Designed miniproteins, single chains, continued (3). Designs and how they scored, part 28

Each design is a single chain, and the fold is of that chain. pLDDT is the mean over its residues in the fold that is shown.

## One batch from the design tools (miniprotein)

Design m8954
Fold by ESMFold2-Fast:
Structure m8954 (fold): chain A 82 residues (1-82)
Amino acid sequence: RKALLEFMDLLYEKMEKETSLTDQQRAARQQGIQDWLANADGEKTKQDLIAQLKQGIEVLKKQGDDENVAFLEKLLAILEKS
């Protein structure tokens, strides 16, 4: 569960850099993450996220998007180490 929170924090930090969000929008987003995580089957959700990240990495590698590949590999490492 701690790894899922760290994963979501990094994901939303990257999204915040790409999208202009207000403080209220950031707070609502963080609350949504907490609500989602509270209702998730932690192990199933973790495995689903790992599978999704691996698929995303392969797609981005084919596109030559090295920056986003490196970012997704960092997210994958966080989930796999927990």
Scores: mean pLDDT 68

Design m8955
Fold by ESMFold2-Fast:
Structure m8955 (fold): chain A 65 residues (1-65)
Amino acid sequence: SHMEELKIVSIGLRMMTTGGLVRVEVKDGKIILYVKPDEELVERAREVAKELSEETGIEIEVVQL
C-alpha cells in the first residue's frame, strides 16, 4: 500500500541522520539497513531502528558491513 511505502521511505530518510547508513533493502515486509563497520554508528543505528520499529510497527534489522 502507498502508506506502507511512505513509512519505509520515512524510515530510510530518518536513518540517514545516524551518519552510517550505506544501503536499505526491503525483504518479506522487513526493512534491512546496512551500516558502516563502525561500532558507534552501528550502536546509534540500532537504537534509532528500535524506536522506529516500535513507532511504525515495521520490523527493522540493522546489519553491520
Scores: mean pLDDT 76

Design m8956
Fold by ESMFold2-Fast:
Structure m8956 (fold): chain A 94 residues (1-94)
Amino acid sequence: SELESLKSAAVLLLEEAAMIAEAAGDHQTSEQLRQLIDNIKSAETFEQLKNEVEKAVRLIEETLRTSDLTPDQRAELEEIRKRLIKIAEKLSEL
């Protein structure tokens, strides 16, 4: 289904973001991202999925501002943020 495909894409992106946050020493952000993964997996509607993806985007934006990231980690998180925004935009059209 469209919902399951978008959920899978969002989960993969959040797992990558959580690994980057952990590697940067931002354990709190990593834990919060993993909680959002569980919420995404439990989402039964496009609206529920969109809400969790938008929370993930905000959390990644905060991490980009506050965490001590290497240039490579920053570039990877910025790419993940852009991909999550595209998922949220698609969900807004459904």
Scores: mean pLDDT 90

Design m8957
Fold by ESMFold2-Fast:
Structure m8957 (fold): chain A 89 residues (1-89)
Amino acid sequence: EPLELDESALSEEERQALWDAVVAITLEVMREFEVPEEKIKALEEAAAARDLERFTEILRETLLSMPEEKREAFVRALLERVRELALAF
């Protein structure tokens, strides 16, 4: 099963760093997959506002608007980047 990160096991600084890193990776993968700049800007605004619900909704809408093959490739790329981030600690 996926490793569950317990929020209480991380300091506030570590939680903020993890959020910022995940946001940065998500935006980079979005740019690599040629997601419209307007969608990327909306995600950046939601991330800056720390609005997890808005961020998640925009991400979901973007993924659902992709053809299945592109969506699968996007998810694979995102997971690979997140895995590399975890191994860098």
Scores: mean pLDDT 75

Design m8958
Fold by ESMFold2-Fast:
Structure m8958 (fold): chain A 74 residues (1-74)
Amino acid sequence: SEKTLEEIRKIAAQLPSMSLEEQLAAVREIMEKIKELDSEDAEKAERILLGAIAGLPDDAAQAVLDEARRASLE
């Protein structure tokens, strides 16, 4: 839903100002929200998340990507 996408955008925008622990928790929350979306909205949400991760320092970006991949596994 658009509301869920807006919530994901807000969380993603805050990632650069978070600690690593908070970033990992935020990404887990985003991945759970993505599971509630249809395929088209899930793709949009993934694009938003990837854009936000690209703005992080390399070490944080890698840790967050690894966490997102773990959270996406069934």
Scores: mean pLDDT 83

Design m8959
Fold by ESMFold2-Fast:
Structure m8959 (fold): chain A 69 residues (1-69)
Amino acid sequence: MMSTEEAVERLEKRLKELLAKDPNASEDQLEAVVLETLFELIEENGGAPVPEEIVKALREVLLERIAEL
């Protein structure tokens, strides 16, 4: 299973790529990237739930990005 650090790095990279392509990306677009990342983690984990600590870490990254908007 992916570590919390790896999951956060993957999300941060995707958010950076989204904002580089669209600097005016909405909160909905940022949330979509978070959900996409979570779905990929679930799929990579054979459909098993992602650990709570990873979900919490990804939520914190999203909230920090929203606060910068």
Scores: mean pLDDT 77

Design m8960
Fold by ESMFold2-Fast:
Structure m8960 (fold): chain A 64 residues (1-64)
Amino acid sequence: SLDEQYQQQLDKIQEEFDKKVKQILEEAKKNNWSYIEIFVKMADAVDDYIARVQALRAQYRAQL
């Protein structure tokens, strides 16, 4: 169903975001990043996440 496909795609987007956050935190620890550097990288990851969720919602609405 559309609902199952939507949930599956949303779960994938959330999983990819979680992996990106983990990667940023691991790199931050390894390279002793400042809070500002972490903030910038996290902001980029959040912007990507929002864009992907918005695209998925637009795709879902187009099928209604």
Scores: mean pLDDT 86

Design m8961
Fold by ESMFold2-Fast:
Structure m8961 (fold): chain A 74 residues (1-74)
Amino acid sequence: SSLEEELLETIEKIAEAWKAGDTATLFEHLLKLGELVAEMRKKGMSERMKRRVELLETRIFNHEPIDLEEIKKI
């Protein structure tokens, strides 16, 4: 779906901002992630997308590197 494509693109932008230490861009894309997740939850969110978001959030929470390929393989 277009929402799943937008969510993956947003995850990619979050990973790029995280690697660059760009806090302003990171914050902007985390807000966009929240909006997309809320919209997908209204329409039914796939388990695959839930796992991708959970892995991303876990990496950020633990101050770990974000491996975009690891997330995409889910």
Scores: mean pLDDT 85

Design m8962
Fold by ESMFold2-Fast:
Structure m8962 (fold): chain A 93 residues (1-93)
Amino acid sequence: KEEKVKEIIELLKELTELMKKDADAEQKKAMEEGLKEIIEDLEKKKEELSEEELEILIETLRTQIELYEKLRAGELTPEEIRARYAALEEKVA
């Protein structure tokens, strides 16, 4: 569990840094504040989360990071968004 929580925190930081590249100073500040609150909440609730729930969060964050990187590269299509989320949903069913 502890290792998976650390991975989620690192993925949240990676996604936030990626999003900050397209953000203004005020938006960056709000993102940093939101990230701190999410990390604190996750650390507080980590013992209540199952390993399966943590794995779903990891896969969700990885999917979002990949989609955002493709969006920034101008390579993201609506079809790819649908396919990636469909694959994620099948994993959690």
Scores: mean pLDDT 78

Design m8963
Fold by ESMFold2-Fast:
Structure m8963 (fold): chain A 92 residues (1-92)
Amino acid sequence: LLEEAREALERGREALKEVKEMTKSGIEDATKKSEAMGRGFRVALELMKMAQQLLKSPSEEMRELGRELREVAKEVMEASLKLGKTLLEQNK
């Protein structure tokens, strides 16, 4: 769990960078946007599930990691939703 959580945190940060870059670039490829958004949601869900488990720990170190995972998950989710909004606006 702890090692998987740290690896998930790294994946979360990479997913966040990908989604933010896609939004910033103004790319019009609906398929690429949809794929990036889907990856973002999947990663955010993974981080949220791990955060829930770590936050139940009696260890402050594990709870702190859980809080960090939750924060990154929220950012990835918000960035993915923002990317989704650009996709919806594009297909009006």
Scores: mean pLDDT 79

Design m8964
Fold by ESMFold2-Fast:
Structure m8964 (fold): chain A 71 residues (1-71)
Amino acid sequence: TQITLTPEQQALLDEYRALLEEQRNGPTEENTRRLLELHIQLAAFIAKQTGKEEQFAAELAALEAALAAAA
């Protein structure tokens, strides 16, 4: 199934990819935290668009817990 991204969603994906490239050269706590935030937002979007919110609830909760632990 094709997923159509809005310009805002595409910008988030582009930021995520750029941060992954930066992390390859030297991970920072700030970039790690931002990557987790972007991952949560993108995962929530995919879950909602695919109608699998309940199936992804545990995965989203685990990502949110990881972000909280990184604070």
Scores: mean pLDDT 72

Design m8965
Fold by ESMFold2-Fast:
Structure m8965 (fold): chain A 94 residues (1-94)
Amino acid sequence: MEAKVNALIEEMRALMARIRALAAQLAENPSQELLDQLEATAARAEALMAELKKLGASDAALQQKVNAAINEVLAELQALGKEYGAALEAALAA
């Protein structure tokens, strides 16, 4: 169980790094391919957060670790919104 939670947290961190890189690329060179990649990566991150919440609900000690990881992701998404908000809004409206 804990090994699975740790693996999902690491995957989520990797996905957040990819989202940041894709957002930066999309802001500089808007393209449907980059938008599709960003949306697919964001959807995977959402699915991982949902899975982590389910696993955290099964164990109180894991719940604290899961909540910390989710809060880290939410803080990064807020930072991305501030840094690339206009470019991301334009991309999401297309």
Scores: mean pLDDT 77

Design m8966
Fold by ESMFold2-Fast:
Formats: structure tokens, sequence, C-alpha cells
Structure m8966 (fold): chain A 98 residues (1-98)
């Protein structure tokens, strides 16, 4: 159902938000290079997992004949979360190199 697919998306976005918050905290607290490298790995791993789950959700949505507008909304939400993860990875890369 559309409702079930949207719930799955919201659950994944919530997981992304928690990881983003933890990464921001480590950056703010001037965590060690080792802790930042570990967080970078977690962000990369989750970003990959989110992409795979997104592919599964979109495939299911197409099979259920979900309207294109609903699919677009899901894509925009996931894209925003992935963008925030990428931005944090880039920020950590700059901190590690400095």
Amino acid sequence: SIEELKKRVEEEIEKAKKLIEEAKKLIKEKASKEELEEMRQKLMTYGYELQLKYQEIIEEAKKQNVPEEEIKEISEKVGKALGELIDLIEEIDKLIEE
C-alpha cells in the first residue's frame, strides 16, 4: 500500500536524521581524527544501504501502480537525506585533511 511504503520511507529518513545528528555532534565537539573517520565510514555505509532500500521501495511502488507524483515525493525525501549525508562526508573529509 502507499501508506506502508510512505511509512518505510519515513522510518529510513528518521534513521538518517539520527546518524546526521550524531555526525554533527562529533564535528561540534572536535572529535578525534579516528572518531571522524569511523563516522565517515558509517555515513558511507548507511548512504549505500539507503540507496538499496530506496530502489526496493520504488520497484514495489511501480508494481502497486502508485501515482508518479507520490513516487516523486518519495524520491525527493530520499534525495534530500542522501544529500545531507554526502555534505557531512565532505565536511569530515575537510576536517581530516586539516
Scores: mean pLDDT 84

Design m8967
Fold by ESMFold2-Fast:
Structure m8967 (fold): chain A 94 residues (1-94)
Amino acid sequence: VPSVDEILAAFEAEVEALAKQFSPEVQAVLRAFVAEMRRLVRERGASPLLARTLGELAIREVRDLIAEKEDDPAVVRAVAAGLLAYLRQLLAEE
């Protein structure tokens, strides 16, 4: 099983690849989201399984935005904020 750091690195790489389909403004929002998610996962000491599950959820949300052809930075920021709030709740339940 990959380490948390390996999982986070793979997650960041996949989001960066997907982000290329969006405007530069949305790419900046997605990079900020990735940085905050990595910080939360590390600070809370999430398990590799939890880190992978959270990464898969985040990638699914980004793919849904691509499928909907959503490139409004305000909409993407709202989705990212909602997902981060959900992740904070999951991490706080530990």
Scores: mean pLDDT 80

Design m8968
Fold by ESMFold2-Fast:
Structure m8968 (fold): chain A 97 residues (1-97)
Amino acid sequence: SAEEDIKLLDKELKKILEENPELPEEVKKELEELKEKIKELIREIYENEKTDPERAKELEKEMAELVRRRLELVYKAVYGISLEEAEAALKALAEAL
């Protein structure tokens, strides 16, 4: 459900902030803002899925872009690497296995 997905998003950010208390305040604020925008999109997607599936698809694309921005911010702030570098490292590991 939308509310369950929203609760998971809140729980995930809480864990990131608890495990990384030293993150710059500006990064913490950006993560909170992205969370709130993603929550709004989750609700709108669920509302439109039954009545306007094309609109729901557009909203899902917008949400995917925000999720990618959030991942980029976390990887850079926590690991000091870009999302592209993280994706390249995962691909190299998969090819080695």
Scores: mean pLDDT 80

Design m8969
Fold by ESMFold2-Fast:
Structure m8969 (fold): chain A 88 residues (1-88)
Amino acid sequence: SREEEVARALEGLAVMEADIEALKADIESRESISQQELDDYEQAARRGLGELEQLRKAFSDSPEVQAAIDEVEARVEELRELIRKAKE
């Protein structure tokens, strides 16, 4: 059902948010991180944004999913900013 699809999308978004927070914590807690690891994290962030765009289109009629996507997208942008600063 659509309700089950929405529930699964929200569960997936919660997992994505937790994964992104874990990557942010890794960057912030380490005294050193390689350029290759930062590049890998940046690629993961870009893939995540692509997945969010697909979900945004698939659930354009669900305010709850749109709000959850906005929240995860904000966490991805925070991760990307941390990656940029760590590369400097």
Scores: mean pLDDT 88

Design m8970
Fold by ESMFold2-Fast:
Structure m8970 (fold): chain A 87 residues (1-87)
Amino acid sequence: SQEEKLFVAKVEARMLALLSEVWLGLKFEKDKKKVLEKVEQAEKEIEELYKEAMERVEDKELQEKIEKFYKKVMEELKKIREEIEKK
C-alpha cells in the first residue's frame, strides 16, 4: 500500500539519520570511547527500527527492501567500528 511505502521510506530515512550522526561523531569527536558508544547506540536503535518495521509491514517486496537496507546500514556501522578500533 502507499501507506506502507511511506512508512518504509520514513524508517529508511531515520536509519540514514542515525548513520549520519555516527559519521559526524567520527569526524568531530576526539574521544574514541564516546564515538564507539555512539556506534553501539545507533546499532541498537537501527535494530529496533528494523524489528518494528518487519512486524508492521505486510508487503513481501517492502519487507525484502527494508531487510536489504538494514543489512547495508549495519555493515557500514561495523566498518566504522573496525576503523575506530584499529587506532
Scores: mean pLDDT 85

Design m8971
Fold by ESMFold2-Fast:
Structure m8971 (fold): chain A 73 residues (1-73)
Amino acid sequence: MEELLEELEEEVRRELLAAGASEEFAEEAARTGRAFGRALAEVAEAMGSGDPEEAARAGAAAILAFAKKALAK
């Protein structure tokens, strides 16, 4: 799980830098994406339903989508 969360953090950062974000913004959004992904994975595991890995990916993707929308303002 931690290895996946690290990979997702790096992916969010890379995507935002490619979209023209500052290094500072990309790092902040990436860390937020990792934290949200972890939280969703923990909820999925605690409820005994869903795939924690899939939940982590969904969380990171949601933060990436919000960050990209903020950049398009």
Scores: mean pLDDT 82

Design m8972
Fold by ESMFold2-Fast:
Structure m8972 (fold): chain A 103 residues (1-103)
Amino acid sequence: GEKEIILRAIGLALQAIGLLFDLERLDVPEEARRLLKEAAEKALEAALAILRGDYEKAIELAKEAIRLAEEALKLDLSEEARRLAEEILRLAEEVLRLAEEAK
């Protein structure tokens, strides 16, 4: 129901904030850091768009977040940075799924 979508969107927004804090603590190449920061920020914006009922914008932002995270995963990353990038990608895919279910 609508309450379930709102609670899930809040949870995903909080996860995005947590991943942004994790990214600040990791030794990540500048190019990868830029891509992953933008991906996590887009995923957060997408989750917030779901909370506003703007599902088309949420889908657009989530797709951009997926693209950026996938681009970062093509780079030569440490194991820890790769795991974080995979977590950001998973978050973005989950936000996209929720936005598509909600529309």
Scores: mean pLDDT 90

Design m8973
Fold by ESMFold2-Fast:
Structure m8973 (fold): chain A 68 residues (1-68)
Amino acid sequence: MEELLEETKKKLEENKDNLEKQKQAVAEFLDRLTEAGASEEEIREAVEEVEKYIHELYKEAGLPVMKN
């Protein structure tokens, strides 16, 4: 889990100007969690953490993101 989450965060940071690659990284992360037998709760928490990271990264970088 930890390795997958960190790898995903790194890919998001490297591709913060490419939304398609970010979506691909998140989708692959979800697939890998499911393949590893992660529970629904683990998957939800991981997804929420990744989404929060993306929004925070975008806000700090000044990229166009609509966050309330």
Scores: mean pLDDT 72

Design m8974
Fold by ESMFold2-Fast:
Structure m8974 (fold): chain A 82 residues (1-82)
Amino acid sequence: SLVTVRDVVDLPGVSAETAAEIAAEAAAEVSKRTGAEVRTQARPDGDSTRVEIEVTAPTLEAATAAAQELARRIREKALEAQ
């Protein structure tokens, strides 16, 4: 059986379009490195964007680690894109 972990990354001052591009790039990197199944969805929220993260892996530890790495990569890319 597989384990799914969900998380949210809030990106103040980032458009939904830019957030979606950043999230897709980060998701591809994490999926390639870890083998986890990764899905992201960017939702506009005023002048910010909320990125919903869903990571599926064989264990809770693996899913949690991949989700944390994905969130960090998204935040880092968003900061650099300012």
Scores: mean pLDDT 88

Design m8975
Fold by ESMFold2-Fast:
Structure m8975 (fold): chain A 106 residues (1-106)
Amino acid sequence: GLDSALDSIIDYLKENTPEKNKKRIEKIEELLKKIVEYLKKNKTPEEIIEIWQEFTELLIDYLNEIMEKKKLTTPPKPEDLLEAFEKALVETARKLGFDVEVEDFE
């Protein structure tokens, strides 16, 4: 499912980004777990699907924005995916009523 895909992205980021990002990735993983548990307790399966579809659209949009700013013609680097994933996850969390900002992961 999408949860398995999200876990795979986190694992990829842990393996492929510099050690300096380890704490940042751990905070992102913690937020992801909190969101998943919140959704299981407070949302229907249909609402959960809609929320993760919106997250996926945000992820693609942020990744495209990063690629355009960097004028990259090659596939995104792991650090670019990390930045896009963080921004998409924080925005998703905020829409669900979590008090979080991108700066909390610096």
Scores: mean pLDDT 81

Design m8976
Fold by ESMFold2-Fast:
Structure m8976 (fold): chain A 78 residues (1-78)
Amino acid sequence: SQLEADLARAEAQYKAETDDSEKAELLGAIGDLYAQLGKYGLAAKYYQQSSKLAKKSGDTKLSEEYQKKSKEYEQKDK
C-alpha cells in the first residue's frame, strides 16, 4: 500500500539521518503514517520521541506540536 511504502521510506531516511532536528521531523512523519494506518498507540509513541528530540535540538515549536499530537493520539488509542 502507499502508506506502507511511505513508512518504509521514512524509516530508511531516519536510519540514514545524523542531524537530530531532521531525525525529530522524520520521527514525527513516521507517527503521522502510523496514525493514518489506525495504529494510534504507535503514532503517540513516535510523536513523543519526536517531541523529546526536537526539544534537545532546540526546536521548541516542533517539540510543542508533537507533544500535543502525542497526547491527542494517546486519547484515540482508548
Scores: mean pLDDT 86

Design m8977
Fold by ESMFold2-Fast:
Structure m8977 (fold): chain A 106 residues (1-106)
Amino acid sequence: APSAEELELARRIGEEYGKRGAEEANKYYKEGDLEKAKEAVERAVREAIEAALRAGLSEEAALVAGIYAARVIAENTPPELAAYAGELMGRQMARLHERGAAVELE
């Protein structure tokens, strides 16, 4: 199980990547490029998870970093991008749960 210190580091990583992702997504959204705006959201969440793993955090703590990145994006983007950030996180959470369940069944 992740420690409180590990979860706090995951939150800080997620918030930093989320802030950058929101700034990039808003830039593309303002330019009318919704596809690139959504790609910026996906990239920020993915890069937050990857950065947490490179920092030596557990897979569970890395997921928490991704959740915080998506939350920061949702709070700092227009409703359409905020909804997409929530949908993307939900899909990733479902896929991780399915992989965990498959391991328990074998």
Scores: mean pLDDT 80

Design m8978
Fold by ESMFold2-Fast:
Structure m8978 (fold): chain A 84 residues (1-84)
Amino acid sequence: SHHEIQEAIDLALEAYKEARERRHQGPEELRRIFQRTANRMSDVLSSLPSEQRNLIIAQLTQIVVESLREDLSEEETRRRLEEL
């Protein structure tokens, strides 16, 4: 449902914010944040077909990773996530 997709978007944005704040703690901490977030997104999207669920998780994760790499603002990252 659209509500479940919105919950996944919110989780992706929280991961972006946490990763941005904790990037100074190194790549292992970032890896833990992404693993935890992927698991939580999988749970909230569990009612969707596996192919659709995996596609959404992959797209949201890509947006977060690219936003961190490009040092985008929280506002711009939110816009890109919501365009999904």
Scores: mean pLDDT 86

Design m8979
Fold by ESMFold2-Fast:
Structure m8979 (fold): chain A 85 residues (1-85)
Amino acid sequence: SKGIEEALRELLKVLDEDGMVSIEEAARIIAKHLGVSEEEALRELRFLDHNGDGKVSLFEAAVAAAKLAGEDPMEAMRILARLLK
């Protein structure tokens, strides 16, 4: 999906030194590119934040984006792998 690719490209630019992104930043970026609400994106990302630190990996953000787009998470992973090569 073009929306997932564009979201992942922007997420790559806002990763911290540990390769993580805040849930709030990830939600804004995903919502912008997928046309979903920030509230829906926040809900999906918070579900993936198992340690409750308010951060997610790029991998977890990609999974959330795929679910919000109604696409297979494996497709988001293929896009992510291509962007990281």
Scores: mean pLDDT 81

Design m8980
Fold by ESMFold2-Fast:
Structure m8980 (fold): chain A 87 residues (1-87)
Amino acid sequence: EEEIRKKAEEVARKLEEALKEPIPKEKVEEIQEEMKKMSAEEAKKVVKENLEKALKGDPIAAAKVGFALQRIAQLEGEEEALRVLAE
């Protein structure tokens, strides 16, 4: 449990660094609207496909991961979102 949380916190910090680059509001809204329509399984796939790019500093990939994690938390709870982020 604590190991998963620590790993998730480290990943979250890297995502925050990537998001320091400004993204157009219209693009953020587009990503957010796509995530609202996704199932938990589809959102988990988005995290897996975009996490590596987000950790390398891609702000669009970081936004996709962030909104997908919010969707997972909404549908399956915050604990599941943290597990997905940790692995």
Scores: mean pLDDT 77

Design m8981
Fold by ESMFold2-Fast:
Structure m8981 (fold): chain A 85 residues (1-85)
Amino acid sequence: SAAEEELRKLFKEFLEAVKKKDFEKASEIATRMAQLAIKTGEEKGLPVIKIVSIALRVVAASTMAYLNEPLEVIEKELEQILEMV
């Protein structure tokens, strides 16, 4: 779907911002990722608990970036979030 393509694009933009240590931009993108992930889950008719789990995992991925976790760990988490949607 168009929303899933936009999520993949935002995930790539987030990783690029993290790679450049642009944490202000990364934070802005993370907010957009969370909002779009929730919207995509709602449009797909996912249960509320699953939508909440997706949102919490996006927040966790953003926290991992702030705590300077390896990019490959963050990327894997984002890929798993896409599988949940």
Scores: mean pLDDT 81

Design m8982
Fold by ESMFold2-Fast:
Structure m8982 (fold): chain A 63 residues (1-63)
Amino acid sequence: RPAPSAQNVKGFLEALKETLTSLLEDPELVEDLIKNQDFESMAEILRERGLTSSAEILLSLGE
């Protein structure tokens, strides 16, 4: 797999922000997670909602 470019990472995080905001209905919590780059907590939320592939991609970005 090619390493994701900074542009691809930003695009993915923006899409994740919209998805998490829709799922949690708490934009303040989503902003805090993104600001703190808390990939582990974001991945857990995605897994609980059945978005396992997105969670795995997010964890790969954190490592």
Scores: mean pLDDT 72

Design m8983
Fold by ESMFold2-Fast:
Structure m8983 (fold): chain A 109 residues (1-109)
Amino acid sequence: DAKERALRLLVGTVAAVTRHALLGDAEGVEATLRATAARLEALGFPEAAEVLRRAAPEVRAATEAGDAERAIRLAREAAVEAARKIGGEEAAREVEKRVEEAVAAARAG
């Protein structure tokens, strides 16, 4: 199922961005978001891909500024909006719940 794969990619992306942001790895943050955008486009979700591409420079800038909490918040907001483009409000709520858990797990190590 392309939709389920796309939503799973978004959750994994926020977890990866959380790890990179906590390490101050701005290049890793941007590379992760752009790679996921390309995968979403390949799965048939170009509007969701565009949400991540637009968010990438802002999430990177927050990471470069040392504001990991802002970087994580922006990545979460982008993932939820991308999920809304994929499956509407139900998908957005599902991704919001899963990214909360994924961020907590990424912070714990």
Scores: mean pLDDT 90

Design m8984
Fold by ESMFold2-Fast:
Structure m8984 (fold): chain A 78 residues (1-78)
Amino acid sequence: MGRKEAEDAAKLMLKAVEDEAVARELQSLSPDEIGSLTYDAVSALLEKGAMSDKATGEKYREQAAKVEALGQKLIAES
């Protein structure tokens, strides 16, 4: 719980989007842990997007969409 934990989740999930080895390490987590991590990461990115200008906000929303897609894929492959 907390903003810092959600921000750290966002950083980790964004690294996993770019690096398949990081994504593979996340597969060691349970589906519930992956779901919680994905939810926290998406929430943090969308909050930053809402507080940013339009151009920066679009980038955060794009990142949130990529994180959500990765989280769903990891849960399905677990």
Scores: mean pLDDT 81

Design m8985
Fold by ESMFold2-Fast:
Parts: sequence; structure tokens; C-alpha cells
Structure m8985 (fold): chain A 82 residues (1-82)
Amino acid sequence: GSGLLNKPYEEITAEDIRQFFEQNNLPLPSDAALEAMARFARGEGTLEDARILVEELRLPLSPERVLALPSFEDLLVLLLTI
């Protein structure tokens, strides 16, 4: 599979996102940001979730652009390349 996590994106939880950050030696964000990322993984992400991620993770995109990303994998690639 082409996924960056050990299970399908539609089954991702906040704990799976936390483990991803730990496995990639990334600084752990807040529980709110982890839950927002998990919602995006499941295709349940909202504009409010995008705002949390932009602020917390210092993403170089607007919240509207994060919401418009074609897949959760694009968000993970962006996070790993910052």
C-alpha cells in the first residue's frame, strides 16, 4: 500500500497520528491537533480542524487550502517536508 500509516486512512484515530509523530521523530502537537488530523485522515475534516492544524503545525497553507488538499497523504507529505 502507498499509505504512510500502518492501517487504512478511514480507520485512523488520534492515537495512530500520535504514534506516527513519535515514529518519525516529529514534535508532538496538542490532542486537539491530533484529533483534527485523524478526522482529516477519515475524510471528516472541517474548516475548523484545518485552522487548528495551520496554527499548531505552522503549515505554509491557509486553512481553506488545507481543506482543499486532494488526500490525507498530501497533508502527511507536506508535514514531513517542512
Scores: mean pLDDT 78

Design m8986
Fold by ESMFold2-Fast:
Structure m8986 (fold): chain A 58 residues (1-58)
Amino acid sequence: MIEEADKVRELALPVLRARIAHQPAPGAGEGYPPVGNGKTIEEAKASADAALARIAAA
């Protein structure tokens, strides 16, 4: 159901907004936290599952 997707989107919006506000100057040289880019489907699934778990726990 689309209602579920809308709720997830609502939660993602504030996070995205915070990321944009937390974005330093392009020349700052600050590296973004290394997040597994999912070399394999299993790794990508683990990352997604971890994110969902954090959202559910919060």
Scores: mean pLDDT 55

Design m8987
Fold by ESMFold2-Fast:
Structure m8987 (fold): chain A 85 residues (1-85)
Amino acid sequence: SSDLEKLREILEQVKKAKNAEEAFKLALEAISVALNSPVPMTIEQINRLIALQLRLIGLELDGKFTIEDAIKAVEEAIKILEEAL
């Protein structure tokens, strides 16, 4: 799907992010794209995306967020969307 292609583009952008702040914004964009996808998802899949978003926000608030956390989050969002297809 076009949303899956968008997530893959965001993953490549996160890998090239200049700093954790840029990576954080890209990871949140990826989760938002997945959550707003017209692809029907189970409640479990939706809850996984929400939990992922909350985890990233928690790490950022604690000053512990890294580019690696963003990469893992976008990879998980891709996996969830692929499972829903």
Scores: mean pLDDT 89

